# Designed miniproteins, single chains, continued (3), part 114

Each design is a single chain, and the fold is of that chain. pLDDT is the mean over its residues in the fold that is shown.

## One batch from the design tools (miniprotein)

Design m11788
Fold by ESMFold2-Fast:
Structure m11788 (fold): chain A 120 residues (1-120)
Amino acid sequence: DEDVNATTGALGTTPLHDAVADNDLEKVRELLERGADVNAKDTLGNTPLHIAAQHNASLEIVKLLLENGADVNAKDILGRTPLHLAARFGASQEIIDLLLENGADPNAKDKDGLTPADLA
């Protein structure tokens, strides 16, 4: 990709969103080294960290995103944080623990007043 932050497709995803969804650690690392915006939002308000939680990406990808300044409490258009998506989509306990260790709010409420525990 000529522009590491160029949005593509119907959801306006960046290459970093796509690499995280593909669980491609090498591509995630390459894109971050090229200055990819770790907190870029697609049309639904999802950051790469939301995608990592939803798709149960490897712990190494989640750690790499957090080390590069991913906002652990970023909210999508429904008010959902990465921890909400981790709970809803059955992410590994190791990913949930890593998000919590990095300051994820387990009491954050989405637009329906639901916490991550309510979606589990």
Scores: mean pLDDT 86

Design m11789
Fold by ESMFold2-Fast:
Parts: structure tokens; C-alpha cells; sequence
Structure m11789 (fold): chain A 58 residues (1-58)
């Protein structure tokens, strides 16, 4: 499934993914109620993403 970033986010830990508003992310895994594991299709990087900053589009 695809996610769209709702805002810019800078990773605060090595496990987190940085992204820009409007970036398209590939959902890889649901980690818990607050985080998903995703790949930024623009950069190819994988990391944890706060669910509140993304929306499901596909």
C-alpha cells in the first residue's frame, strides 16, 4: 500500500525515516499503534514513520 506524507519530518533516531510533505512512501509493515515501517520512494530509504504524519492513498 502507498502512503502520502502530510508534513515534513526529520528523523530523530537512526531507526526513523525523514520525509518531505507530499512524499510517497511504500507501507512495508505495521509496527504498532503509533508507527509503521515504510520506504520513501523518492530516496529509497527505509525506516519508522509516525502514523499521524501520513495518510493511506492506495
Amino acid sequence: PLLKALKDYEAKTPEELSFKKGDILELLEIVDGEYVLAKNLKTGKVGLVPKKYVELIE
Scores: mean pLDDT 83

Design m11790
Fold by ESMFold2-Fast:
Structure m11790 (fold): chain A 122 residues (1-122)
Amino acid sequence: SMGQALLEAARLGDLERVRALLEAGADLTVQDSRDGSTPLMLAAESGHLEVVRLLLEAWLERGLDINLQDNYGRTALHLAAESGHLEIARLLVEAGADLTAKDDRGLTPLDLLRQRGLPLPT
């Protein structure tokens, strides 16, 4: 499906394929069957900065909730923070992502950054 193709392209960092799928009308809010991860979440977790930038632009243009959670209560910002992708975390915070949102473990993106010894993304 187009949704499955977008999830895979975002996970792999395939910028050209992400762009083509967005132009074809792919659903940004598609969630994978494993974790409930959106394309933005997969790109953020995998550290694909330019794919995150493209997906985030489309996400905000469509008025979508930047704090959408996966099956574990994790936002795109949680995944960027846990994976140590500070520049992606900064982009998400500039877009209005909540630094104090709690996942199902009770952890915030701030807690995850501290666990990695990383600075605030603001």
Scores: mean pLDDT 89

Design m11791
Fold by ESMFold2-Fast:
Structure m11791 (fold): chain A 157 residues (1-157)
Amino acid sequence: MKALIFDLDGTLVFSPADPAAVVEADLRAGRREPRPMPEVRAAPAALELLEFAREKGVKVAVLTGAEDALARAVLERAGLLDHFDLIIGRSTAGVSKPDPEAYRKTAEALGVAPEDILFVDDRAENVEGARAAGMQVLLADPADPAAVAERIKAALE
């Protein structure tokens, strides 16, 4: 494996409310003062997994449906921002998951062949989109993030 690409929400980070849905709801409501961002927590073992990937010389990226600025602010609050070689949100991709073109552009921007990439997402449709782009894929279980981390580590050995 030469790269990992992660989804953001339900995969690398957990929040009691979707940060994107909160921002969109405030914009639709014409709020002059946005609500405080919901509490964001890193997934259990996310930091250890990102450090392990770095020690192996594996590139790490995010591909999310969130806006690039929001994705960065979420990762910063989770304490994960400095662990990524690439962060691609909706503004930079110009296409969204599950479109196979979003994954190909992310692979090209990483300079890694799709077959050398493991894509990780909690949504089955995004996993199928990445598979159609020629990536290796892992469906994340948000209820067992530790088993997800061990399966990723085993794919890097």
Scores: mean pLDDT 94

Design m11792
Fold by ESMFold2-Fast:
Structure m11792 (fold): chain A 91 residues (1-91)
Amino acid sequence: MVKRITKKLIKKTDIELKEGEKDEEGKTELHKAAEAGDLEKVADLLLEKLINPSVKDKEGKNAYDLALENGHYEIAEIIQKYAEFLGLDPN
């Protein structure tokens, strides 16, 4: 299990990240999970679904911005660290 997860993480640096489906406000499932403080959903979307954390909504806000605005600092930190790991700017 752990070895499979590690190999999957290595592949993330070489494969296309998914943006996910956007609603009327341009928000993905990751935006909604971060705004709601759903840590388990955020982890699933980042680690299993390979959702790009740098995707911005129609107001120019990404999931990191929404987590910070709603006081979900732990979720914001997880999104930031994931983006740094992939060499992405979450802003």
Scores: mean pLDDT 70

Design m11793
Fold by ESMFold2-Fast:
Structure m11793 (fold): chain A 83 residues (1-83)
Amino acid sequence: SAEEALEVAMELYQLAGEVLREFGDRELAEKLREAADLVAKSTDPKLLEKAREAAERVRRAIEAGDLEEARKVVEELLEELKK
């Protein structure tokens, strides 16, 4: 649904802000915002499920201080969203 897509997009925007504030990683923050914008515009429920899983994986990576893993997850998500 549109509400679910916006919820996931908002979570990705929040993660982008956290990455920028805590680590100063502008590139990762930009990629998270790009993913959030694409999720908000998506009509595919399967992509929404993948985006939700990716957001959880990114959150866990950030909590562990593993920005390389967070970047990898976001890049994988962007590839799926840009199909």
Scores: mean pLDDT 85

Design m11794
Fold by ESMFold2-Fast:
Structure m11794 (fold): chain A 81 residues (1-81)
Amino acid sequence: NDELIAAARAGDLEKVKELMDKSDLNEALRAAARAGHVEIVELLIKNGADVNTNPSVLTLAEAAGHEEVVELLKKAGAKYE
């Protein structure tokens, strides 16, 4: 849902927890990674978000300068291709 993605982008951890739907986790992961929200990225990965559904997740986090998010994604098995 757009609301979950918006919450992830805004860094609203409480709202992400409330709105979490397993089908939307991959979109929320991209939004959180691009915005640098480390705790939200970790939460989404632990709840089954696919770090390789969109190969650009690492690229988005790196381009935005979010080194902690990049490390979390790499540890979870994300690839540049």
Scores: mean pLDDT 77

Design m11795
Fold by ESMFold2-Fast:
Structure m11795 (fold): chain A 68 residues (1-68)
Amino acid sequence: MEELEKLKQEALDKLREIFRSKYTPEETEQALEVAEEILSQAKTIENLKRVIDTLLENIDEVVKLAKS
């Protein structure tokens, strides 16, 4: 449990940096809310790592989903 929460937080911190470099503060907050919800669905470390990789590869899709 502790390792899952740490990995989620590290992923959110990395995503925040990426979003802040490309998008407005408003778009960043909206995208982070969507990313946090997606990450919360992963219940194992293995699944969480897969989800993190998918989010990092699909940054623009996460922002698009947050806007819809």
Scores: mean pLDDT 81

Design m11796
Fold by ESMFold2-Fast:
Structure m11796 (fold): chain A 60 residues (1-60)
Amino acid sequence: GPEIYRALYDFTAKTEEELSFKKGDLLELLEKVSDKWWKVKSLKTGKEGIVPTTYVEKVS
């Protein structure tokens, strides 16, 4: 099944490739691009982008 992570903090995207989110938002892991950045999909908005891994926590 999908791997779901929860945002621990607000994040504002600095580039078009990055995804902005708010604390508490649920994010589906799509790809581990690096140890520092993962590609995710916001379950709230359906938008995809890369996010800093230290800002998210696994829900399951």
Scores: mean pLDDT 90

Design m11797
Fold by ESMFold2-Fast:
Structure m11797 (fold): chain A 58 residues (1-58)
Amino acid sequence: GMLAIAVKDYTASNDDELSLKKGEKVEILKVVNTDLVEVKSLSTGKTGLVPLNYLKPV
């Protein structure tokens, strides 16, 4: 999948979402819609939804 980096801290608002720290590397697994992507954290192995605007492709 496509690799990306969190550009800022994100705090999950729902159980379906994943919290990220700025600089955390993720793999994009699926684009859900224009605002949300499903990712896997490379640091923790956890998966969840994050806003696309919080990610920059590597």
Scores: mean pLDDT 83

Design m11798
Fold by ESMFold2-Fast:
Structure m11798 (fold): chain A 88 residues (1-88)
Amino acid sequence: SKTETARLFAVGAIYLAAADILKEMGREDEATYWKGLSYYYMGLAYENEGDYEKAIEYFEKARDYFEQAGSPMAEEAKKRLEELKKKL
């Protein structure tokens, strides 16, 4: 739905803003993780719209940031990438 897509993009934008604040505070590892969450939610938004190419792009960005942060969310992003690539 349009409401669900808008919600997912809004969450992504909020996490991105929070990541910028954390980086300014010198909390670089936390900022990296929140940037990963931002791109992950933007990937979910594009997936919800059926834009699989953009969803893949954003989940690849999310994966890279989660790997930098050492987060198990990197595996969630990888699983979503594998499933989305099957739909192309």
Scores: mean pLDDT 88

Design m11799
Fold by ESMFold2-Fast:
Structure m11799 (fold): chain A 90 residues (1-90)
Amino acid sequence: MGDELLRAVRDGDVEGVRALLAAGADVNAKDGLGRTPLHIAAAQGDLEIVEVLLAAGADVTAKDVNGLTPLDLARMHGHEEIAALLEKAL
C-alpha cells in the first residue's frame, strides 16, 4: 500500500498516478527515507505529477528523514515553477 504510488511517481507515470489515487492510494505514503510522492515529484521536476498530487490533497509540509520538505527539494534541484506552486499551497 502506497508503494505502487511511490513507484508510479518515480517512473513519471502520470496516468498510473491518477489511477492509483482514484483507487484510494494514500497520497501521503512515505518510503524508507520518509519521502512522500510529492517529495519525489518535486525532486524530479515532474510539474504535472506535482499538480495531480496537490489536487489529491498532498501534504506540502511533510519532512523526509533529513528534515527536507518538497519545496526544499524543488529549490535544491532548480525547479523554480514547482517551487512557486508549492509556496502557494502553503
Scores: mean pLDDT 87

Design m11800
Fold by ESMFold2-Fast:
Structure m11800 (fold): chain A 87 residues (1-87)
Amino acid sequence: MKTAQDVAEEFIKKYKDKVIENEAERYLSLGVKYLFEGKLEKAREYFEKAIELDPNYSEAWEALGKVLELMGEYEEAEEYFKKAEEL
């Protein structure tokens, strides 16, 4: 299984060239930062804030799914991955 740091590195690598243009993107970036630090609950809070601001932000749904998977919430993670795929 991938660690929280591995997941954060994947998001950083995938989105490294993206400029933070709005508040939802800022919250995603903060969530990734806390995920890299292994602070899963804080990462979850910021990813939830990102989807609250932009419910169509597929990257935020994917990130929340990955953090839930790391927390052992596999059923909820699957639903959020499915939501990200539908966007």
Scores: mean pLDDT 79

Design m11801
Fold by ESMFold2-Fast:
Structure m11801 (fold): chain A 55 residues (1-55)
Amino acid sequence: SKEEKARELVQKAVDALLQGNYDEAIKYAKEALELDPDNVTARNILKAAENMKAA
């Protein structure tokens, strides 16, 4: 389902953040939001990754 794919992408985004790979975290979080626009976790990860990249 779209929800399962979004969850998998969120997990990939979290892993990328943990590794300091902010570009991949942004990519996966955006892909998750395309499948599930209301996903609060994906939105929070996207903002965190963008802030970390800008710092």
Scores: mean pLDDT 85

Design m11802
Fold by ESMFold2-Fast:
Structure m11802 (fold): chain A 78 residues (1-78)
Amino acid sequence: GSINPSLWEAFKRFDKDGNGTIDIAELQDFLKSQGIKADAAELLREFDVDGDGTIDFDEFLALQTHLGVQELKRVVMR
């Protein structure tokens, strides 16, 4: 898919260790900052294809797309 520069900037902000991945605590902080009521552990299980217990950039993109679809669903019902 197309890389969104804003998403890459957001990913780098939460990747404090510079590992190229986001752990569950960083994911929780991200969801809370966006006002998203979702369980980081459940999202990690759904999008952590490698089973590493972390979210890489591709998985982060997929997660953001999924959450964006939920927000779009909310807007269409208005």
Scores: mean pLDDT 67

Design m11803
Fold by ESMFold2-Fast:
Structure m11803 (fold): chain A 57 residues (1-57)
Amino acid sequence: MLYKATKDFPALFPGHLAFKKGDLLEVLKEVNENFWLAKSLKTGKEGYVPKSWLEEV
């Protein structure tokens, strides 16, 4: 399902996906309550993203 970034997120740790506000992300898998595995539609890269920084599109 598609989500939109509400804020810029720097990839500070291994496995995290960096994104900018307004970027579209495809959620691939729920990992835990706070993080999802997602793919950036802009770059094609995959990584862990904080779900609370995303809004459903």
Scores: mean pLDDT 82

Design m11804
Fold by ESMFold2-Fast:
Structure m11804 (fold): chain A 65 residues (1-65)
Amino acid sequence: GPKSLARATKDYTAQSKDELSFKKGELLELDEEPTNSNPLVKAKSLKTGKEGLVPASYVEVLSTE
């Protein structure tokens, strides 16, 4: 499916093994656009290459492919 480019709006520390930790300003590639039904979205850190879940409320979508 289409990927979305997003930026972290604040720091986040992973609350579980399945989540990513990131800092404000980091770029993330989202597997899908965030929705109210899914508070966590699968993402890949463009800085570290790590994949995991990120809170939708902690990122802003910059573009969708």
Scores: mean pLDDT 77

Design m11805
Fold by ESMFold2-Fast:
Parts: C-alpha cells; sequence; structure tokens
Structure m11805 (fold): chain A 58 residues (1-58)
C-alpha cells in the first residue's frame, strides 16, 4: 500500500478512528472514499480509519 505521513496530531473518542501523532508514518490499506481511508500505523501496528486530509503521501 501507499505510505503516508501524518501532518498533525489527531485524537478521537471513536474506536473506529485511528489516533495518530504528527510525523507518524502509516500504510494505506483501503481508500473508502475521498475523505476517509483505512490505514495501519507502522509505529504501533494499529489499524483504523483516518481523515485523508490528515496525511501527506510519501
Amino acid sequence: GKLVRALYDYESSNPNILNIKKGEVLRVLEKIDDHTWKAQSLSTGETGLIPATLVEEL
């Protein structure tokens, strides 16, 4: 999958949404729509949904 980097910290109380820190590298698993992607953190191994605007493609 494509590698992306988080542009800012993001925390959510929703368990389906991945909590991420600025600079964290993730692998995109699936693009559900233009705004919501399923990704896995390479730092933690956790998977979840992320806002597409949160990340920069590497």
Scores: mean pLDDT 83

Design m11806
Fold by ESMFold2-Fast:
Structure m11806 (fold): chain A 117 residues (1-117)
Amino acid sequence: MKDKYGRTELHIAAARGDLEKVKELLEKGADVNAQDVLGNTPLHLAAAAGHLEVVKLLLENGADVNAQDVDGFTPLHLAAAAGHREVVDLLLNEYGADPDAKDIFGRTPADLAPPEL
């Protein structure tokens, strides 16, 4: 069920890094790829927040690693922009995230990364 912003309980749990709640919701059949009003999936929100264990759990449950929001951002764009190096590494090396995916401005995840990422 979605709130007034199109967010499910899974979106909120993922954004908070609540690993136990994410696991409970997925076991109850929550849509791992549900999109809010901005096109963000739970994976987008977990990646933006740097919640590594939640990112891994969502991907193990069939989250689309290359899902794009309304601005063309993938979870990799959001993790890179936020400087979450462990999440970036996991998405690229274990789950095959597209490093060449472009947002609506033609930017790749690397274009958004801090110089130290």
Scores: mean pLDDT 86

Design m11807
Fold by ESMFold2-Fast:
Structure m11807 (fold): chain A 60 residues (1-60)
Amino acid sequence: AGPDVAALQQRLIELGYLDTSRFPFSVDGTYGPATEAAVKLFQKANNLPVDGIAGPETLT
């Protein structure tokens, strides 16, 4: 768990890339499969390389 991952999770929820309606999910700073999938969706939508790794530009 880490503050950077928690901030990423909050941002992905705000942008609609992390769906919490079907899966019980709490922002806990753990980089798991749901967070990785949301990062990949964000990367695809923003024309970034789809690698599931959150860089500094991912949180802009």
Scores: mean pLDDT 65

Design m11808
Fold by ESMFold2-Fast:
Structure m11808 (fold): chain A 60 residues (1-60)
Amino acid sequence: IVGKKVEAIEDFEAKNENELSIKKGEIGEILEVVNEEYVKVKLKDGREGLVPKKYLKLVE
């Protein structure tokens, strides 16, 4: 799953400095699987941070 492209299926607002705010439809890449709930994502604009997996889908 690391290196895979993901798309935000819902808006998510970061609750701390380690988390990344995303908007529905944004495309990113998985840099790291942190735990069962969170992945580290890099967006097209270069922003990075933790996002809950439930807000993301893999892009085929």
Scores: mean pLDDT 80

Design m11809
Fold by ESMFold2-Fast:
Structure m11809 (fold): chain A 152 residues (1-152)
Amino acid sequence: VKKLLKSRRDRVAKLRERTAELAAELARLGGEVAQALGRSVVETLSYLGKAVDYLYKGDLEKAKEYMEKALEHMKEADSQIQKLVDQLKQAGLTELADRILKLNKEANDAIELALQFVNNGDEIGAASSALQAAQLILDLMELALEGMRQMR
């Protein structure tokens, strides 16, 4: 059990570092939406990492607190994602826009599921759903970077 939680924690940390690198690349392309999105998703992954670390430590109360903060910051990202999706659709990149929107919904759903698992005392379920959310956020950021590169 503890080995599985440690593995999930370490994997979330790696996904956070890679997402921070993509957020820095996105910021270099410029634009308020790109910079705001990068900040919100990096903060979301920081809180997911803290939540999973507290799951590893057996502190369900703090795990819940940080999981709720992760969801709040991801919902802040929703407005920036919608602006990006609208810009991509206007540029004719409809397929990419739809994929980003789908990943955003799936990431939010995964964080909400992780929070439900924390509330039920399912530490492994919570950590696994948090890891899934972190992967979906990374995938979303890779598509966002691709879309921004295709938009002149």
Scores: mean pLDDT 87

Design m11810
Fold by ESMFold2-Fast:
Formats: structure tokens, sequence, C-alpha cells
Structure m11810 (fold): chain A 60 residues (1-60)
């Protein structure tokens, strides 16, 4: 991912989570990833692995 793609993905995740009324902890539990991973992905600081991305998208 480019830095722009990471920020876009993170922003989209945050928007989808806000729309569904979910916390970072809720998404982390549903996706089976750590809450730290969700926070860093939303901030654009972490590029999720393909597996992590699939799990996160399925959680929404």
Amino acid sequence: MTPEERRAFGAGLKAARDHLGLTNEDVAKRAGVSVSTIRRVEAGELEPTEEQREKILRAL
C-alpha cells in the first residue's frame, strides 16, 4: 500500500465503524485482531496484511 492508500483505508474503516456505532474494541473482537492493530490501521500508521484486511472488512 502507498501512504495515501493506508490513510484512505483507515479513514474508510473509521467512517464505517462510526456509521455502525462500533468501537475499536468491537471491530477488533469481530475481526479477531488486536485493538492496537485497529487503532494503528485507522490512523494510517499500519498497513494491514491481506488476511487482517479481509477479517476487518468481514467484521463490518
Scores: mean pLDDT 82

Design m11811
Fold by ESMFold2-Fast:
Structure m11811 (fold): chain A 97 residues (1-97)
Amino acid sequence: SNEVLQELSKLLKKEGLNAEEFVKIFSEADKDGDGTLSVPELTSLLKKLFDIKLDDDTLEARVKEIISEFDKDGDGTVSLDEFIPLLVHLQKAIKEN
């Protein structure tokens, strides 16, 4: 059921955001309105939301690596349904050395 959404809501609340506002931010980052984000768009969004101090190239490489676990076609884009579990996975990866 909504376990991933509940985990996301807890994560976003810690950062001062809510799940509804996050969906809005995703939609605003989706320039083409196709319901997907490219790796550069996702990288910029994550860096802004979580104050990630990695350089853009390093973060983009990490995002590409993690997306490959979810993206069966290897097109380098992320849908909203993929974005939520990806975000949870990225937070765990950043906290683990």
Scores: mean pLDDT 64

Design m11812
Fold by ESMFold2-Fast:
Structure m11812 (fold): chain A 155 residues (1-155)
Amino acid sequence: GKVLFYGEISPELQERLREIAEETGVHIAVVPADPADPEAVLERARRALEELKAAVPDASITVLVVSDEASDELLERLGELAAEYGSASGPPAIVVVYDRRLSDELVVEAVRAVIEAIKEKGHEFAGRTVNVARAREGELGEVGRRAAAEIAARR
């Protein structure tokens, strides 16, 4: 798949995400963000969604949020954007909104975990927002707990 970057992202993270997109065929848009600034997050996510829709007009879009600081209102608004721009079916695409305090390793693990979840339950994630830090079970739940702990350690 294609990989699009909407901010300053390390060369190592860029390469790892390109490898995942190539291996899985999933399109990835990457938004490093401070989720405590919801308007900045929404602006960057909307831009990412517009570019994904231009590149892959029929893509099913899932927004992956990797943060313990994202409000319910932000998650709901991101889900509404994913539904607005995405298709109910078609090639999978993810918009990854992640806290800049996270390690590249946890961002990559969160991306891989959501791609596996999409493969298992694809249609259930179309037009939805998945917050990894709020996931309770399975691989997503484990990655979410680790991400929340890493963010807390950097407060």
Scores: mean pLDDT 76

Design m11813
Fold by ESMFold2-Fast:
Structure m11813 (fold): chain A 159 residues (1-159)
Amino acid sequence: MSMEELIAQLKSPDPEVRRAALRAIASSGERARALLEAGAVPTVIALLKDPNERVREEALRTLAVLARGTEAERRAIIEAGGVPLIIALLKDPNERVREEALRTLLELARDPAGARAIIEAGGLPLVRAALSDPNPEVRALAAGLLLRLERELAREAAA
């Protein structure tokens, strides 16, 4: 399956076809990078609003695989407006979507630009609210993210 075929499947009316395409992209960092080279990062970001929670979950995983890459790959998610949409998914009814949103934000917050983009997008109040999530994994990820964002704020206050 080519990258063009996978990108076409992200627009399928069937949520299982969209989900399978996202998994196939997320299966390696090379495929996640080929999605960036194809300019298709905005198409994956649009699937963060998918009515199907499993498509939202796999879209977050795909973006988390891309965010584990280079600074340029993280920057492409930021510039495509991914950060505010990922932050909104911290309130998703599905706990796996909230978990994968925090994982994706943790990968973005590996550099100062990603941490700033989360702060500027108003992520701090929602990350603090996620410390009281019923799911213990969501609470643990929220604590890890909060510590990174507070370190960036302390660096900016000292500059």
Scores: mean pLDDT 97

Design m11814
Fold by ESMFold2-Fast:
Structure m11814 (fold): chain A 66 residues (1-66)
Amino acid sequence: GPLTVEEGDLLRAVEDYTATRFGELSIKKGDLLEVLVSGTGNWVLARSLKTGEEGFVPASYVERVE
């Protein structure tokens, strides 16, 4: 489902996702991500804290770190 995020939010991958289109980011369960653009939707533009790679991830594959 959709997720509301703010720039600079920390997210954690809840399961593995493999990029299927150009501009998407592949992630592994447990990876930490930083949100790059605020918004509400089914996709989040984020940067991997592990690799520094940037791209879109499905909102259903991530959760906020609290």
Scores: mean pLDDT 86

Design m11815
Fold by ESMFold2-Fast:
Structure m11815 (fold): chain A 56 residues (1-56)
Amino acid sequence: MSFGEQLRKAREERGLSQRQLAHLAGVSQATVSNYERDRITPSAATRARLLAALDL
């Protein structure tokens, strides 16, 4: 499963919208959408913030 697929699944399992995850990770909602669609790859620091926001 791609990183984007894993991110989307983890977010949906926690009942979070893309906007809510974006707020928690300190990025825009459009950026979260691009990560979940594998259009762009997050930096290691951003990836760590996304995973921390999802308790991963």
Scores: mean pLDDT 85

Design m11816
Fold by ESMFold2-Fast:
Structure m11816 (fold): chain A 99 residues (1-99)
Amino acid sequence: SKLDLLIQELLKKAEESGDINLQDEMGFTPLHVAAMSTSPSAPLAVEELLKKGADVNAQISHPAFKGWTPLHLAEFAGNEKVVEILLKNGADKNAKGSE
């Protein structure tokens, strides 16, 4: 899927840049994109990013999603396994997006 390709590209860019929390042009980190993915590979990608030091509470800087965390995107996408992984890794369930 397009999201699977985007996850692979973001993981590669993060490894090449040395910055696992690098924001794209829309303000999304690799962890944000992995969290919203409908791919069966999304839980594994999230675990790999967290192992590499991804900020579990990273906030999107783009005005349309300002303050949204990976947990917000996983909940919005209905990614129950990703939600569980993020919460186990210290995601703040009380964080607010878009305010």
Scores: mean pLDDT 75

Design m11817
Fold by ESMFold2-Fast:
Structure m11817 (fold): chain A 60 residues (1-60)
Amino acid sequence: MKGLYRATKDYEARLPTELSFKKGDLFEVLREVNENYWLAKSLKTGKTGYVPKSYLEKIE
Protein backbone atom coordinates (compact mmCIF):
# COMPACT_ATOMS: atom_id res chain seq x y z
CA MET A 1 0.00 0.00 0.00
CA LYS A 2 1.46 3.37 -1.05
CA GLY A 3 -0.78 5.37 1.27
CA LEU A 4 -4.25 6.65 2.16
CA TYR A 5 -5.74 9.18 -0.29
CA ARG A 6 -8.94 11.24 -0.50
CA ALA A 7 -10.91 12.29 -3.60
CA THR A 8 -10.85 16.09 -4.10
CA LYS A 9 -13.75 16.00 -6.63
CA ASP A 10 -16.32 13.63 -8.18
CA TYR A 11 -15.29 11.26 -11.01
CA GLU A 12 -17.32 9.14 -13.43
CA ALA A 13 -15.53 6.00 -14.67
CA ARG A 14 -15.01 5.91 -18.46
CA LEU A 15 -13.90 2.25 -18.53
CA PRO A 16 -15.09 -0.84 -16.57
CA THR A 17 -11.61 -1.08 -14.99
CA GLU A 18 -11.91 2.45 -13.49
CA LEU A 19 -13.66 3.39 -10.25
CA SER A 20 -16.37 6.08 -10.05
CA PHE A 21 -16.27 8.13 -6.84
CA LYS A 22 -17.47 11.23 -5.00
CA LYS A 23 -15.49 14.06 -3.42
CA GLY A 24 -14.32 12.92 0.03
CA ASP A 25 -14.19 9.17 -0.77
CA LEU A 26 -11.13 7.39 0.67
CA PHE A 27 -8.73 5.10 -1.19
CA GLU A 28 -5.83 2.80 -0.34
CA VAL A 29 -3.34 3.31 -3.19
CA LEU A 30 -1.81 -0.08 -4.04
CA ARG A 31 0.52 0.74 -6.97
CA GLU A 32 1.31 3.19 -9.73
CA VAL A 33 0.03 2.12 -13.16
CA ASN A 34 1.39 5.04 -15.21
CA GLU A 35 1.99 8.80 -14.85
CA ASN A 36 -1.78 9.53 -14.73
CA TYR A 37 -3.35 6.56 -12.88
CA TRP A 38 -3.08 4.55 -9.68
CA LEU A 39 -4.48 1.12 -8.91
CA ALA A 40 -6.44 1.74 -5.71
CA LYS A 41 -9.00 0.15 -3.41
CA SER A 42 -12.12 2.14 -2.44
CA LEU A 43 -12.66 2.05 1.34
CA LYS A 44 -16.36 2.83 0.76
CA THR A 45 -17.12 -0.10 -1.62
CA GLY A 46 -14.08 -2.42 -1.21
CA LYS A 47 -13.66 -2.45 -5.01
CA THR A 48 -10.22 -2.21 -6.64
CA GLY A 49 -9.66 -0.33 -9.90
CA TYR A 50 -7.92 2.51 -11.69
CA VAL A 51 -8.25 6.10 -10.39
CA PRO A 52 -6.80 9.33 -11.87
CA LYS A 53 -3.97 10.74 -9.71
CA SER A 54 -5.06 14.37 -10.29
CA TYR A 55 -8.38 13.67 -8.49
CA LEU A 56 -6.77 12.42 -5.25
CA GLU A 57 -4.77 13.96 -2.38
CA LYS A 58 -2.60 12.12 0.18
CA ILE A 59 -3.79 12.07 3.80
CA GLU A 60 -1.39 11.89 6.75
Scores: mean pLDDT 84

Design m11818
Fold by ESMFold2-Fast:
Structure m11818 (fold): chain A 82 residues (1-82)
Amino acid sequence: AQLTEEQIAQFKRAFSLFDKDGDGTLSTKELGTLMRSLGLSDEEIEDLIREADIDGDGTVNFEEFLTLMANRPDLIEKMDSL
């Protein structure tokens, strides 16, 4: 399903909390920290990073992050709490 405008706004706020550089990208380490704060295991985090970082450059932009979240309904509910 497509993300709602409200969900996108919530995800942008959460993303910005971990985007230290303000360039619209997260390192895989920062993404891992965000996902761990949502209660994911190391195995789940590794799978998510592999799905989001197809090019293996160690970064995930906001659009890639939204695509990841849109495919993970369980994570959408967890992000609403941030």
Scores: mean pLDDT 71

Design m11819
Fold by ESMFold2-Fast:
Structure m11819 (fold): chain A 60 residues (1-60)
Amino acid sequence: VEGIAEALFDYTPTRPDELAIKKGDTLKILEVVDDEWFLAQSADGKRGLVPRKYLKLVKE
């Protein structure tokens, strides 16, 4: 589901395909990869996987 999400928590990547996020960051959701992960883009233009439970969808 394409949309806009807000980061609820800081996330530090554990793998190269994951995206670093900070609480309060606004992210564009590019793809729902599975039940646990979104493919997202930060305001900086960086892309990567983020845990769904760390995000709140604010626009769909």
Scores: mean pLDDT 80

Design m11820
Fold by ESMFold2-Fast:
Structure m11820 (fold): chain A 117 residues (1-117)
Amino acid sequence: IKELQEELFRAAREGDVERAKELIDELKRLGGDINAADEVYGFTPLHLAAAQGHLEIVELLLEAGADVNAADEFYGFTPLHLAARQGHDEIVELLVKAGADLDAKDKFGLTPMDWRN
């Protein structure tokens, strides 16, 4: 399970849609946590896919029950903060439709949309 979670972080970061889909299905079957955070920043797979602009992987993770409002442990960034910071407009729209909190404040007191200005 932990090894599959590590591979999912990598697939989400690299944009490997086919591998991400396989890993999501396998983790779900084994009772693994798709919301598991990495040991570096506390980023979930959804954080990594949103930051890197991988729309298809964001869709797969949300369908699998990813926490759209998960905050990282160091900065308090949600996936929406990272997508907005990087200008990934289609991912911003998808996360908002999935219930992302537009008013979520990071440790700097900034909302996701403050990073777009």
Scores: mean pLDDT 83

